# Ledger of designs, part 67: designed miniproteins, single chains, continued (2)

Each design is a single chain, and the fold is of that chain. pLDDT is the mean over its residues in the fold that is shown.

## One batch from the design tools (miniprotein)

Design m6317
Fold by ESMFold2-Fast:
Order: C-alpha cells, then sequence, then structure tokens
Structure m6317 (fold): chain A 80 residues (1-80)
C-alpha cells in the first residue's frame, strides 16, 4: 500500500479537482460528499484516512458512472 504521505498528496490534488467541479456543479451532492471525505482524510489519523479512502473509492466509481452517462446523453443529442 501507499504511505499516508503519498495518499495525502493524491487527496490534495483530488480536493483541487473537486473544487473546480463544484464551481461548475455547485449543487452536486456526490462531489460535495467526496470533497468532505477528502478533507477528513487529509486532517484525520490513519484509521480515519483508511475509512475515508474506502468511501472515496465508492464515490469515485459513482462519479465515473455519472460522467459516462452525461457523455452518452451529449452524444445522443449530437447524433440526433
Amino acid sequence: GSSLAARRAAWAARRAQLQRILSIRPNDPVVRRELDLVDRALTGDAATADAAEREIDRIRAALAAQRAASLQQMKALLDS
């Protein structure tokens, strides 16, 4: 597994990405929840970080599915 320091660097980068997404989608509850968990991972102990990572992985899968659906909807609109 990655060290906590390496994971924190990845979470800090993800936090910045989530903040950019929220500037476009300010009412996206999935993005807001992931940002909340990333903040907990960055400020918490190892056990808190481990729990937050499991939930972040679940949310990341949901976000990927949401984006794929949005891209499919855009493609359908362009193909019509």
Scores: mean pLDDT 76

Design m6318
Fold by ESMFold2-Fast:
Structure m6318 (fold): chain A 83 residues (1-83)
Amino acid sequence: MLQEKVLEKIKELKEKGLKLKTGDEMLDYALEVAKKEGIEEASIYLVALSLISSEEDPNLPEEEIKERVKRAKDLLKSVLEGL
């Protein structure tokens, strides 16, 4: 499930001690992931980063996680395509 993948990425990012403070820093990190691992993996990382930065409860319903991942994927696609 996407929720489990997001929770795993949150744990990984916290264990790495990654302190991204701005949306631009989070987006740059996700774009580097997209180049190496693809856009789907990058969208999951972007959602994980946003949940960490906002200090939100990551135990969101699967449907809400899917919508957040979809929005992250759409954002990453638009940036990579150079609108």
Scores: mean pLDDT 80

Design m6319
Fold by ESMFold2-Fast:
Structure m6319 (fold): chain A 83 residues (1-83)
Amino acid sequence: LSPEMEQEVKRAMALMSIAVMRHTKPSEDPELMYEEVKRTLELAKESGDEELVELAIEAARAQAARASPETAAAIERAIAEFK
C-alpha cells in the first residue's frame, strides 16, 4: 500500500467518523465519547488534511452542544488535549 493510499484511507475513516458524529446522538458514556472524538481528530491529523481537522473539531463541538454536561466536558477535554 503506497503512502498516498494509506493517507487516503485515513481521510476516508475520518470522514466516516465525522459523519457518524453528525448523524447520531451523543453517547451517555463520557469516556466513550472522549475516545471517539480523540480517534476522529487523530485520523484527520494523520490524513494531512487541515480542513478535515477543522471539520472534526466542528462536529465534536456540535456533539458537545447536544450532550449531557459530563459528556460535553469529556468532548472538550479531547479537543483541548489534541491541540
Scores: mean pLDDT 82

Design m6320
Fold by ESMFold2-Fast:
Structure m6320 (fold): chain A 87 residues (1-87)
Amino acid sequence: STLMMTRAVLRRLWEHEAPRLEAWLAEARAQFPDDAALQAAIDRVEAAMRELDALLADPSATTEQLMAALRRLGAEVRRVREIVAAL
């Protein structure tokens, strides 16, 4: 077995996970509409999601760029979780 994901495997995993993440973010926005810090953190997750989508669609994108985008997405999602846990 290889520990390295191919672009095709990563795209398939992302297609499965993205709708679930989007639903969770929409629920958080609706539950706390007046929390400016939470809304800003969700905006950053949505920006990171768009960056990952763009890189997955770009045949010239490197593995390093994809891994950096995944790390950023993970960090922004953790920030949203921390804010929600404090509310």
Scores: mean pLDDT 86

Design m6321
Fold by ESMFold2-Fast:
Structure m6321 (fold): chain A 83 residues (1-83)
Amino acid sequence: MDTLKKQTEVVKDYIRRLADLSGLPQSVVDRLLKLSEESPIGGGLELVRLALELSRRYEKEDPERSAQLRQLRDDLQKALSEI
């Protein structure tokens, strides 16, 4: 299996999970999907950064969602390092 294609599919899965969890606008989702197709690593890094930013935003309003976003970030970082 092509490592690059596997990385792209992993990042796309995490984009969908992040969008579902945080209610991201479709325009942001589309941008992230395009970035992941052009550069899976670039897309993955942007996702990690965005998940951290969103987790910080939700820390006060929804600590459980904030924890879920941190977990998603950690899982994505681990998945990318193992591919």
Scores: mean pLDDT 80

Design m6322
Fold by ESMFold2-Fast:
Structure m6322 (fold): chain A 94 residues (1-94)
Amino acid sequence: SKEEELIKLIEETKEKLLEIMKENNAPQHVIDSVEKQFELAIEYAKKGELEKAKNEVLGTLNSLILEFKELGKEDAAKKVEEIKKEFEKRVKEI
């Protein structure tokens, strides 16, 4: 189903994001916040609220890009921008 495809994409996106955050020594409270936001996106997808699920993921990615840029972690910000581009490309096919 479209819901199952979106949930899988959200879970894959979360895993990639958490890897970048851990490599860049993100504080545990920031990691916990991102995990909570992705769980909310998954809950929206399970309810068939696909646009809300997509927007929750995109909002989280955009916030993290800005935060890494503000911290001077430009390479981390670019990696998150690449994850965002891949998510936007794949989500259009769902």
Scores: mean pLDDT 89

Design m6323
Fold by ESMFold2-Fast:
Structure m6323 (fold): chain A 92 residues (1-92)
Amino acid sequence: MMKLEQEILDGLARISAAIAGISDDTVDALAQQVVQAYEKGGIKEAAELIKKIAKERGLTPVEVNAILYRAAALKGFTDEELEELKKAIKEI
């Protein structure tokens, strides 16, 4: 419904990455892949890529959140788009 400020999303990504013990470089690389998937097929393709990466790498929910917040900051997702993406990931 409302666009989250990029600084807030970047802050959430950094906090989530630190809690999970994942490097910022890894989060940035995976977030860029998510943004590219979104450019090709929207929220559905981005969600499918995140699910695939999470399964292949054994990512925790906190690590997935770090990637999501970073991708949202990079692409400029609205709060509504971010919530839709989170729902699509949970609807396996």
Scores: mean pLDDT 75

Design m6324
Fold by ESMFold2-Fast:
Structure m6324 (fold): chain A 80 residues (1-80)
Amino acid sequence: DKLKEALAAIEEAVRRQDVAGLREALENLFKILPSASKDEQIEAMRQLVELGTRATNPEVQRLLNEGYKKVQEILDEKAK
């Protein structure tokens, strides 16, 4: 499950407060997510919000917020 693996990689990067790893993991998520179902896209958005509550590094928080907005854009495109 590529989506589950991508989300796990994001969670690991947030746990480590690894800015570079988070950027790479988010890029991988954005490549996979457009082919996912609407329910899977909504779940990814939910997980990014939850991970944002665990972020202590301001740059990690910013990347997660940007990632959330990108997932919202993908979800909006899927709804059309």
Scores: mean pLDDT 80

Design m6325
Fold by ESMFold2-Fast:
Structure m6325 (fold): chain A 81 residues (1-81)
Amino acid sequence: SSEEEAAVNELTAFYHKLVAGELSEEEIEAFIARLEKEYGPEVAALVREAVEAYKAGDIERAERLMLAAILAALRAIRAKQ
């Protein structure tokens, strides 16, 4: 669905901007707060954990957590259908 495509695209774009150093702490917190409102606390928590893993230099863990966040967002969208 267009909603599922939008969720994948926004989470992927966020991670790319994070890795590129293009996000302030304020922008990261604003994005996570929006995700919690839109997809629920599980998605927000997974993205927060991915950001912390990335900051710690654990790129593999960060990528796995971002994938988990995408899958959780897709589940949240499908639960509304």
Scores: mean pLDDT 89

Design m6326
Fold by ESMFold2-Fast:
Structure m6326 (fold): chain A 86 residues (1-86)
Amino acid sequence: GLEEAEEAFRRALEALKRAEKLKGEAGKAAAISAGVSAGLAGIAVGVGRLSGDDEWGAELAERMAERAEEALKYGEAGDAEKAFKA
């Protein structure tokens, strides 16, 4: 439940940190997308904690972690458009 959401949020933050180290337009796109996903994962943790809806928070945080990791992957590949849309 909440622990899974917090772990997913940590994964999203790690993807963001790696994306921020990338250079060029693909790196910028990856950092923006990973940042948005990490922010939404953090919100999912917060809402889950306050509402007691642990399953919803965990599912959303996991999806956002996957999006942040996908953004990083495309950023590393030099694909700014795919990195931004992740």
Scores: mean pLDDT 81

Design m6327
Fold by ESMFold2-Fast:
Parts: C-alpha cells; sequence; structure tokens
Structure m6327 (fold): chain A 79 residues (1-79)
C-alpha cells in the first residue's frame, strides 16, 4: 500500500522541481496536498495544487497540476 503512495509523493515533488519550483517549496506544498487529501478537504488540496502550478514554468503547469491530482487520488485510496 505505502509503496504506491511513496511513489506518488516522490513523482509530485520531482515533477515540481524539474518544472522550476524550488525544492523546499515543492516539498512543503506537496506535503500540504497530501495532508488535505487525507482530511478529505478537496478545496484545500486543489488550492495547494494550484499554488504548485503557479510556481512552475508556464509550459509545465498542467503536468505539475496533474501530478498533484494523481497524489490526491492515491492518498484517498490508500489512507
Amino acid sequence: GDTELGEAIRRAVDTAVESGVPEGRAIGLVGNVYGYSLDGDQQGMQQYIDRLGQLARPEDRDRVRQSGQDLGRVAQQVG
């Protein structure tokens, strides 16, 4: 169970960093996406996904947002 979640977290952080988000901000914001996903707070989760996208290069924003959505989905299934 935890392997799929760990992969989703790692992928979300790596995608954000590769897309120009500073590593510390990527880790913190991905942590917030995960936390709000566990709480079932879809609005809170989406706000932090959108913030990750805003910090990314324009051409990478959809990819970064998609990785955050994928993390939220996996967190809800495993938690």
Scores: mean pLDDT 86

Design m6328
Fold by ESMFold2-Fast:
Structure m6328 (fold): chain A 94 residues (1-94)
Amino acid sequence: SNIDEALLLVMQAFELLYPHLSPEQRREASRVMAELFEVLSDPSASEEEKRRVAERGIELAERLIAEAKRQGADPAAVAEAERLLREARRLMEE
């Protein structure tokens, strides 16, 4: 489904950002990544629950991208993470 694809793209964005994050940011990212994995792995998870987790993931990832840019993270990794989040948002709007 479009929501499951969006959740996977958000997970991929976190994986790309992870090496560029501080230890505190990595803890926050790991918590949200666990939530993403849980709803993707749960056949009883509702579309509403999946959308809430995806929205939370996108919000956190966008904040972490902004922080990573200020910290001098690799521009290529940042650009790819931004692309993945834009595609995730597009899928959620369909």
Scores: mean pLDDT 87

Design m6329
Fold by ESMFold2-Fast:
Structure m6329 (fold): chain A 76 residues (1-76)
Amino acid sequence: MEEAEKLLEQAEKAYKDGNYVEAARLFIEALRLSTDPELQERAYRLVLEVAKKLYDEGKFEEAQRILDEVRAIRAE
């Protein structure tokens, strides 16, 4: 639980710094490690915002890869 919370905090810092690829990686890792529904919902919402940012910047391939990975995690 503490490890997933730490990853979420690191991901939010990366997002604030404009490092969207690193932010997405950390949010996805937090989703994989967390069993807390509230943390999962927060990480899911924020990683979708990262994907939207990448899409708006024309980085369609990176945005699609992030969305596909998140979808795979939620399909389990």
Scores: mean pLDDT 80

Design m6330
Fold by ESMFold2-Fast:
Structure m6330 (fold): chain A 104 residues (1-104)
Amino acid sequence: GEARKLILEAIRLLIEAASEIMKALEDKKLILRAIGLKLRLIGLEFDIENNLISLEEALRELREILEELKELAKEIEDPELREKVLELLEEAERLLEEAEELIE
């Protein structure tokens, strides 16, 4: 369905954002946190593709991951990289909001 496609596109953008955050950060604890979030996103993509999770549950978990990635993005010292990551997160949030409107 359309909601599923939007959610999977949002996951791809969030994975890209997490990867950029991992490269931009120097604090080991924050890098490990970004790695954990990226692995959680990969797991959610697998669960959605294999119908192991409801779209409603996936959206709830993705909202939590989005907020954690937003907090990590604030720790990026390079303003151009920070802007790029925030734009990826904003686009992912828009796709998640569109998916929420389509879920019955």
Scores: mean pLDDT 90

Design m6331
Fold by ESMFold2-Fast:
Structure m6331 (fold): chain A 96 residues (1-96)
Amino acid sequence: PSPEEIAEQAVKEGEKLAEEALKNKNLNLATQAARLYINAGDSYYQVGDYEKAIEAYEKAVKIIEEAEKRTGEISDDMKKLKKEAEERIKTLKEIK
């Protein structure tokens, strides 16, 4: 598959895990969803689709924030992934 197809599949799997994480208040699934979104963003970045890369990284930030809001908990892994996604968003927004 192309990097774009890999990214699309990762977003779809991430969305499924994110829904399951929020329904079940499962931080491990939320962490897995965030990793899939970051991987999707990296794949979109590889093909030069910076807008879709930013959207994928923003989805990673959002699932971490939603999981924290619903559970009252945030893991060190989730904090690290949120920071990684936010730094990638910042870097891409500075690209013309």
Scores: mean pLDDT 87

Design m6332
Fold by ESMFold2-Fast:
Structure m6332 (fold): chain A 61 residues (1-61)
Amino acid sequence: TQAQEEAIAYLQKLGLSEKKAREVADLLLEGRYLDAETLMRAEGLTPSQIMEIKTLVLAHQ
């Protein structure tokens, strides 16, 4: 989906590899928010960046 592609691109801009960005996007689209947030935090994303990604994905669902 466009939301998935935008989330992947933004996550890669924040320093995640394509593999990790896709993993996060897939977890968010599946509604596995706790797992997605845990992975994003482990990769060094800030709370504001995590909120921005979640908002982007949620707005397109």
Scores: mean pLDDT 81

Design m6333
Fold by ESMFold2-Fast:
Order: C-alpha cells, then structure tokens, then sequence
Structure m6333 (fold): chain A 70 residues (1-70)
C-alpha cells in the first residue's frame, strides 16, 4: 500500500497524467507480487494505448518506488 501511494505522490509532483499514474500503480503492484511477466504485459499494453514515452515514465515511477521499498 505505501509503495502504491508513493508512486501516486511522485507522479503528481512530476505532473504526470492520471492515465500514466494508473499504469505505474499496476506495474508496481505486479512487481511487488513478484509477477514480472504481468508487469511487462501491462507495460506493453500501456505503450500501445498511451504511447511509448508515457509507458516508459510509468515503468520508471514503478521501479523507483519498488526499489526504495525493496
């Protein structure tokens, strides 16, 4: 829960779109569950739906928050 809230707070500070925030939250959730395959699928779908740049921002936000939490 704390990691997910941290993703949302950091995204808001960076002026990231609500759609990109939602993607980052889902990627972070899957990474915390150890489901790297699903995290990658979500990233690919986001790239198709919102564009590769938005997907890459979502990935970075998720990975940074998860890494800090461990």
Amino acid sequence: MDVIEEVREEALKQGVSPETVAVAVEIARRLLQGDEEMAERILRQAGTTFGEEAAEKAKRLAEEAVERHR
Scores: mean pLDDT 80

Design m6334
Fold by ESMFold2-Fast:
Structure m6334 (fold): chain A 94 residues (1-94)
Amino acid sequence: MLLKATVDAPNQLGVDGLINGAKFLARQKGIKTRVTRVGGSTYGNGNEVGRRVLLEAIVKGVDLLALSVGVGMDAAARRAGDAAVEAAGRELLE
């Protein structure tokens, strides 16, 4: 099943945005997720600055998620994000 969803990520690093977005879509039974891009826009309305994460439902794969993160993200943050998203992916398998 292929479904696109945009999730607000209140974390400036963007890695938490991937995790939060993956958790959000994991609640949608039968949806496999990926991150096509980290952040489509920045919002600073109110008391927080975050990123909007575009998530797409695909076959699970850390490689695809790592690729979709794109340039500009810290390598350590990317590895941490990949591990967390892979953990969320395992939950979706169940």
Scores: mean pLDDT 41

Design m6335
Fold by ESMFold2-Fast:
Structure m6335 (fold): chain A 67 residues (1-67)
Amino acid sequence: MPSREEQIAMLEAEFKTLSLDEIRDLLTAWGLPQSVIDQVLALVAQGKYREAAELAVDAWERRQAEQ
C-alpha cells in the first residue's frame, strides 16, 4: 500500500487540480466526517494544499484503523 508520505504528496497534487466541489465529493466518498471535510475545504480555499492533504490522510487512516 502507498506510504503516508506518498498518499499526502499524491493528494496534495490532486487538491491543486480539483475544484472545491470535486474535493468535497471525493472526501464524502471516503466516508470522512462532515467536520473534517469542512476543515479540508477551508484549507484548500486558503491555498494550504499540504495541510489539507495531511488532515484528509490522517482522518482516512483513523477511519481505516477503526475498521
Scores: mean pLDDT 81

Design m6336
Fold by ESMFold2-Fast:
Structure m6336 (fold): chain A 76 residues (1-76)
Amino acid sequence: SVQDLMKEILEIASKHLSPMEVVKVGMRIIAAIVDRELGEDEAARATFDDILEFLSKYVSEEDLEKIKERLEKLLA
């Protein structure tokens, strides 16, 4: 489910980020989902890429791949 995928993403991110940064990541994921539902696919993709770029600075390569797989499922 969407809730389960989001929970897993935020749990992985919480190993590397502060609680406030985790909340901000969650809000950006919701924004991307909303853009996709509104048919703004380009905007949703841009937000997705921005999230991954931000996370790449803090998250290990292995955990980043796990987050990426879950984000792709959320936007599919």
Scores: mean pLDDT 84

Design m6337
Fold by ESMFold2-Fast:
Structure m6337 (fold): chain A 67 residues (1-67)
Amino acid sequence: SAGTAAFEKRLYDAGYIPEEYKDQVGNGELGKATFEALKRLQEKLGEPVDGIAGPKTAAEIERLGAA
């Protein structure tokens, strides 16, 4: 979906998705790479590292997309 593609692009632009996946960013099909990027962001923000976006992780992704 468009929302999933935008989410993937935000994580890639922030450096959380490896450059090797750049050609797949924004297609909405990056499962594992997006999940790993979420876990890295959670660790940085001090949230539980489970691949499920908590309030702080969700807010940071929104902020990155708005900047």
Scores: mean pLDDT 69

Design m6338
Fold by ESMFold2-Fast:
Structure m6338 (fold): chain A 97 residues (1-97)
Amino acid sequence: MVRLEESPVVEVTTSEGHTLREQSLTETDAEGRVRTATVQSYLDSDGRWVLYASVSTNFPVSFLTPLLVTELPGDASEEEIAAAMRALAREGLRLLR
């Protein structure tokens, strides 16, 4: 039985004073193996939202860090940003299969 858990979107402030939005999706399989995709989003210097995803596992694998990146317009709604973050996290989890 596969269990998917979605964290709330949280705001994180970097050491440079920039605010990031962060969300994680965690998938646990029937054997207790855990896969996590973490997505961060920030507004870049060009006024666009940049989203990137990193992935991790609780079992031994050679980590190929796929750099999953997408962009949204600077006027994107909170709902559009949240939907894009979820989509990118799901894609990250899919790459671990």
Scores: mean pLDDT 75

Design m6339
Fold by ESMFold2-Fast:
Structure m6339 (fold): chain A 83 residues (1-83)
Amino acid sequence: SELAEATAELAAAAPTLSEAQKDALAVNLAVALATDPEAGRAGLAILEAAGLTDVARRAREIAEEIAGLPPEEAFRKAKELVA
């Protein structure tokens, strides 16, 4: 499936991801979780299955803080919150 292929590719790349790349994944997933819940849940499943559990956790925390914001404001706020 496309989900399984995406998960396998991300899992193979996971050990080589920089902190900046992990931060970008957390921000993008958080915005998706807050503004497009179906896409966000799919992305969360891919990250968790790929072993990026800390990125997934940060994304969920950021998503709670940006809940209810429109997409552009959500993205701006998520970038401020990623640590």
Scores: mean pLDDT 81

Design m6340
Fold by ESMFold2-Fast:
Structure m6340 (fold): chain A 68 residues (1-68)
Amino acid sequence: MSIKEEIDKLYEETLRRLAAARSPEEVRAILGETAQKLVDLLKEATPEEQAYIVEVLGRLVAEANRRL
């Protein structure tokens, strides 16, 4: 699996988890878990992939804020 495929998979999975979340605590836990995985991917990512990770993280933070 490429880093881009892993990012896309995490993004889709996280959006599904956020949609199903029932509490602010659950939303924060989901976001924190995914953010940690994305940060770990940053260590192995090219500059282009790093830019994509940052964009995806920003989208997830915005979505989580709508649930909080």
Scores: mean pLDDT 81

Design m6341
Fold by ESMFold2-Fast:
Structure m6341 (fold): chain A 100 residues (1-100)
Amino acid sequence: LEEVREKFKELEKRVKELAKELKGKITDEMLREMLAKSDPVEREILKNAYALIKSEEDLKKLTPEQRELVLATSLAPTLLAEGVEAEKIEEYLRELLEKM
C-alpha cells in the first residue's frame, strides 16, 4: 500500500499545483474546452483541480483523514489509467475509511 500512497501523494501535488495555477483564471467555458482537448489522465487531473477550487472551504472543514479519502477517491480513475492495480487502490481506500 505504501507505493499506492506515494502515487496518490504525487497526483495530489500535481492537482494542487494546477488548482493554484488556475485559481481565479478558469471559467466553466474554459474548463469544457480544456477537457475536450485533454487525454483521459489529464481530464481527471483537471477535474480534480477544478473541484478543489470550487470546494476549497468545504475541504478545509474536513479532518486530514476525510480530505485524504475524498482526494484519493477522486484520483482513483487516474491511478487506474496509469496502471495501478484496482485491488491495491481498493485496499488503500479501505485503509483510509478505517482511520475515520
Scores: mean pLDDT 75

Design m6342
Fold by ESMFold2-Fast:
Structure m6342 (fold): chain A 112 residues (1-112)
Amino acid sequence: MKEEAKQRLLEAADRFRETVDQAVEEIVKRDPSARPLAEEIRKAGDEMVEHARAAAESTDPDEASVHLGKAVEAGRRMLELAEKAGYQDVRDRIAEAMGELIVALSEYVAAL
C-alpha cells in the first residue's frame, strides 16, 4: 500500500510538472510579453512539485503533512497568477492537474 501510494504520488507529480510546462509554453507562444508571468507560474509549480517529492521521501506523517500544506499554498499562488492574467483555460487545466496531485499526496500521507 505505502509503496503503491508513493509511486502514484511521483507519477502525479511528473504529470503535473508536464501540464505546467505545457501551459507556460502556450502562454509565451500566445503572448511573449507574458513571459514574466509564465516564469512566476512555473516557479510556483516547481515549488509544488518539490514539496510533493519531499513528502514522498518522508517516512514521518507529520513531516509529510507539512509538505502537503506547502504544496497546496504553492498551487494556490499559481492559480491566482493564471486567473488574474485572464488565462481561464490554462487556470482550469492547472487546477485539474493540481487536484490530482493533492489527492495522490493526501493518499500517501494517509498510508504512512
Scores: mean pLDDT 84

Design m6343
Fold by ESMFold2-Fast:
Formats: structure tokens, sequence, C-alpha cells
Structure m6343 (fold): chain A 69 residues (1-69)
């Protein structure tokens, strides 16, 4: 649905903000983004929406790894 697509976009925007944030703020924003993805996964998602959420999960993992280095 349009509403679900808007939530996916909102998660993506939060990840972009996290990428530009200080380390402490970034980790908090990434935790919040993971919770949003988990909530979205409870919905009846289209294959394309599932693909978008997987891409966002990969971005979160990348940013966490960069924060740990």
Amino acid sequence: SLFTDMHILSVGSSILVAERATKETRLKLLDDAEKMIADLEKEDLTPKQKEKLEALREEIARLRAEAAA
C-alpha cells in the first residue's frame, strides 16, 4: 500500500540521517530503524517491498560495521 511504502521511505530517511550523525546518535538511530523494519515485516508485504526492506537491513549492517571499526 501507499502507507507501507511511505513507512519504508521513512526508515530509509532515518538511515541517511544516521550515516551523517555522531557515533552515539548513529547507533541509536540504527536501533530505531531496525525496530521499524521489524514492525513493517509483520505486515502483508509485496515482493518489491520485501526487497526494499532487505536492502535497508544491509545498509544498517554496513553502518554498524563502520561504527565498530
Scores: mean pLDDT 82

Design m6344
Fold by ESMFold2-Fast:
Structure m6344 (fold): chain A 90 residues (1-90)
Amino acid sequence: VSQETLDEEVEVGLLEIQLAVTKLAYDKALSKNDVDGLKESAEELERIAQRARELAEKSTDPQVAGDARHLAEEAERLAKQYKEDAEKIK
């Protein structure tokens, strides 16, 4: 394993943690009908998706690229859902 591949694996892991933390923040905001918190969670997911997609495109390691692409797709899907949920609350 090269240092570059190791650094990319760490980046994927950090994005996974950030995604999990964002999901927790969203659940708390939803329980309080906190529109601003829901919007902030959606924006964070968009940032996670962008970083993951960039990593998927630049990585020469097929496993890193695949993991990052999967993260990007999940974050993109959740960002759309969280924005729709924010629009539906009063």
Scores: mean pLDDT 83

Design m6345
Fold by ESMFold2-Fast:
Structure m6345 (fold): chain A 101 residues (1-101)
Amino acid sequence: SKEKELEIVKATLDDLIRQAVLAKNEKDPEKREQLRFNIVIQIKFLTKWLIEKYPEVAEEIKKLGDEMIEIVFDDSLTPEQVKERLEEIKKKIYELLEKAY
């Protein structure tokens, strides 16, 4: 059902945000980069799945996924700023999917 799918999407995004904050707090540059690449793979898989399920909002989902990747790799942001910006994208994705038919 759509309701169960939205719950899975929200849980997946919450876990991705947690992983991004952990990567931002990682002091070893090589380990941090490995964590970031794993997050990117997960974001790309999630956005591909969402685009296939909700083609009417595909362009918006793709753009938000790209913005998530940019935030994950933005070395100028603090862990708190990464969390805040990704939470805003999560809200936008959720709102788009609730309105999608």
Scores: mean pLDDT 87

Design m6346
Fold by ESMFold2-Fast:
Structure m6346 (fold): chain A 63 residues (1-63)
Amino acid sequence: DREALLARAIEVGVALAEETGRVSVREIADRLGLSQRALLERTGLSAAALDRRVLEAYLRRQA
């Protein structure tokens, strides 16, 4: 399911940003057991679009 994978990718990305202070699509893919290419193909997003989604989610949690 594309939506479920995207939600997991965003959650992993936020966790990584909290751990390291940065967003990395490669490290998100690694944690999900996927290549960066597979993650982007399955979610239908560019790397820039996924980075933006993760950053938006991260900033919403930084109250």
Scores: mean pLDDT 83

Design m6347
Fold by ESMFold2-Fast:
Structure m6347 (fold): chain A 74 residues (1-74)
Amino acid sequence: MEEEIKKLEEEAKNDKELLEQTQRSIDHAVAELAKRDPEAAARTRENGQRVLDSLQAETEKKIKEAEEKRKEAL
C-alpha cells in the first residue's frame, strides 16, 4: 500500500516537472513568435494552454488518488 502511494506521489512530482518544462517551452516559443508573428504567438499560446490543462487534470487525479489511499492507510 505505501509503495503504491509513493509511486503515485512520485509520478505526480514527475508530471509537475513535465508541466513546468512544457510551460517554459511554450513561453519561449510564444516570446520568439511574438517578435515576428503576433497571431502565430497567440495561436501557440492557445494550443499550449490546452495541452497544459490536460496534463494538469491528469496530475490532479493522481494527487487525489494518493491522498485518498493515504487516508485509508491510516
Scores: mean pLDDT 80

Design m6348
Fold by ESMFold2-Fast:
Parts: sequence; structure tokens; C-alpha cells
Structure m6348 (fold): chain A 62 residues (1-62)
Amino acid sequence: SMVEKALELAEKLENKEASAAAIVGVDAAQRGAGEGAIQAGKAVEELGEPEAGKLVRELGES
């Protein structure tokens, strides 16, 4: 699933701040808080992890 892929990618991030933000974003998406997931994805992108951030944003847009 896309959620499993997002969590696996988040856990593999060397930037621990980006990893934590991505995990928060995935959790927000699973709870139906799409806007929260989009904001978390943006934060992950700003921390230098554009692939992970985009994936988290896409979960929030679903």
C-alpha cells in the first residue's frame, strides 16, 4: 500500500527531523487529517527530502 511505502521511506531517512515529520504526516493522513498531512509533507520537502515529502503530501490529497 502507499501507506506502507511512505512509512518504510520515512524510517530510512538519515535526517531524523524529516523522518519524524514524515511519520507525523502519514499518521495525519490515516486519521483523515489531509491538510495536516500536506503541511507535514511540505515540511519534509523543506528539510531536504523532496521524494518523501511529496509522497506524504500525496497521501493527504487522497
Scores: mean pLDDT 82

Design m6349
Fold by ESMFold2-Fast:
Structure m6349 (fold): chain A 83 residues (1-83)
Amino acid sequence: MYKAKVKIKDKETGELLSEGEGVFESAEEAIKYVEELLKDALGEEAKIELVKREKTETSETFVYEVEVEGKKLTVEVKLEKIE
């Protein structure tokens, strides 16, 4: 199992706009969930780009850049292996 922590920040100010946490069976499932959540929250016109992926022995970190109607957001997803 993986514990996912999601942080949504304004790219220009760095202000934390939203955060969430969940448990998933796989990293792939967590990524899919985050992408679907962002599309639902921001609309189909939102541009979602994976800009960074880092993997360690016990964790994976994904950073997305989201652009919607001229506003830019940074979404960070950290997956930690839990037992």
Scores: mean pLDDT 75

Design m6350
Fold by ESMFold2-Fast:
Formats: sequence, C-alpha cells, structure tokens
Structure m6350 (fold): chain A 94 residues (1-94)
Amino acid sequence: SLTKRTREEIEKILEEQREEALKLGEEHLAEAYERIMKGDYEGAARLIVEAALERGVEREELEEEVDEIAKKNNIEGESLEEKLAKYLKKLVEL
C-alpha cells in the first residue's frame, strides 16, 4: 500500500538523519530520531526541544513555531512538547 511505502521511506530518512546528527556531535538530536523510530514520540519531542535550546534557540520562539505547525495540522496540546509529539506521530503513523 501507499501508506506502507511512505512509512518505509520515512524510516530510511530518520536513519539517515540520525547518522548525520551523530556525525555532527548532536547526541540529543540523534537519540530523538531513534526514539521516533521506536514510536516514543513524547521522548523524541523532549529531546528535540532540549537540542534546540542547547543551540541557543529561545523557548518562546520554539513555542511560536510549534503552535503554527499545530494549527496547520489541527493538533491540540497543553505544552510545546505535547504538540510536537503529536505532530511527529501524525507524520509517521498517518
């Protein structure tokens, strides 16, 4: 099915992104991709936020970006991490 092919392509992209993150020394981002592949979207979202904050992105800026993504994708949540986790799940488990 189309859905199965899309999932296999997403898994390949996630593996490639994990390898690139490790090559760049971005351990939290690499772990986040691994968590996505295991279906731990909440853990992945937390690690993505942590990686962005470590790179100097302001939390308020991340909240604005994720809120825009959530609105476009009809996602509701109480926190930045919850909204991001639901978005990641939607991308992988359509």
Scores: mean pLDDT 76

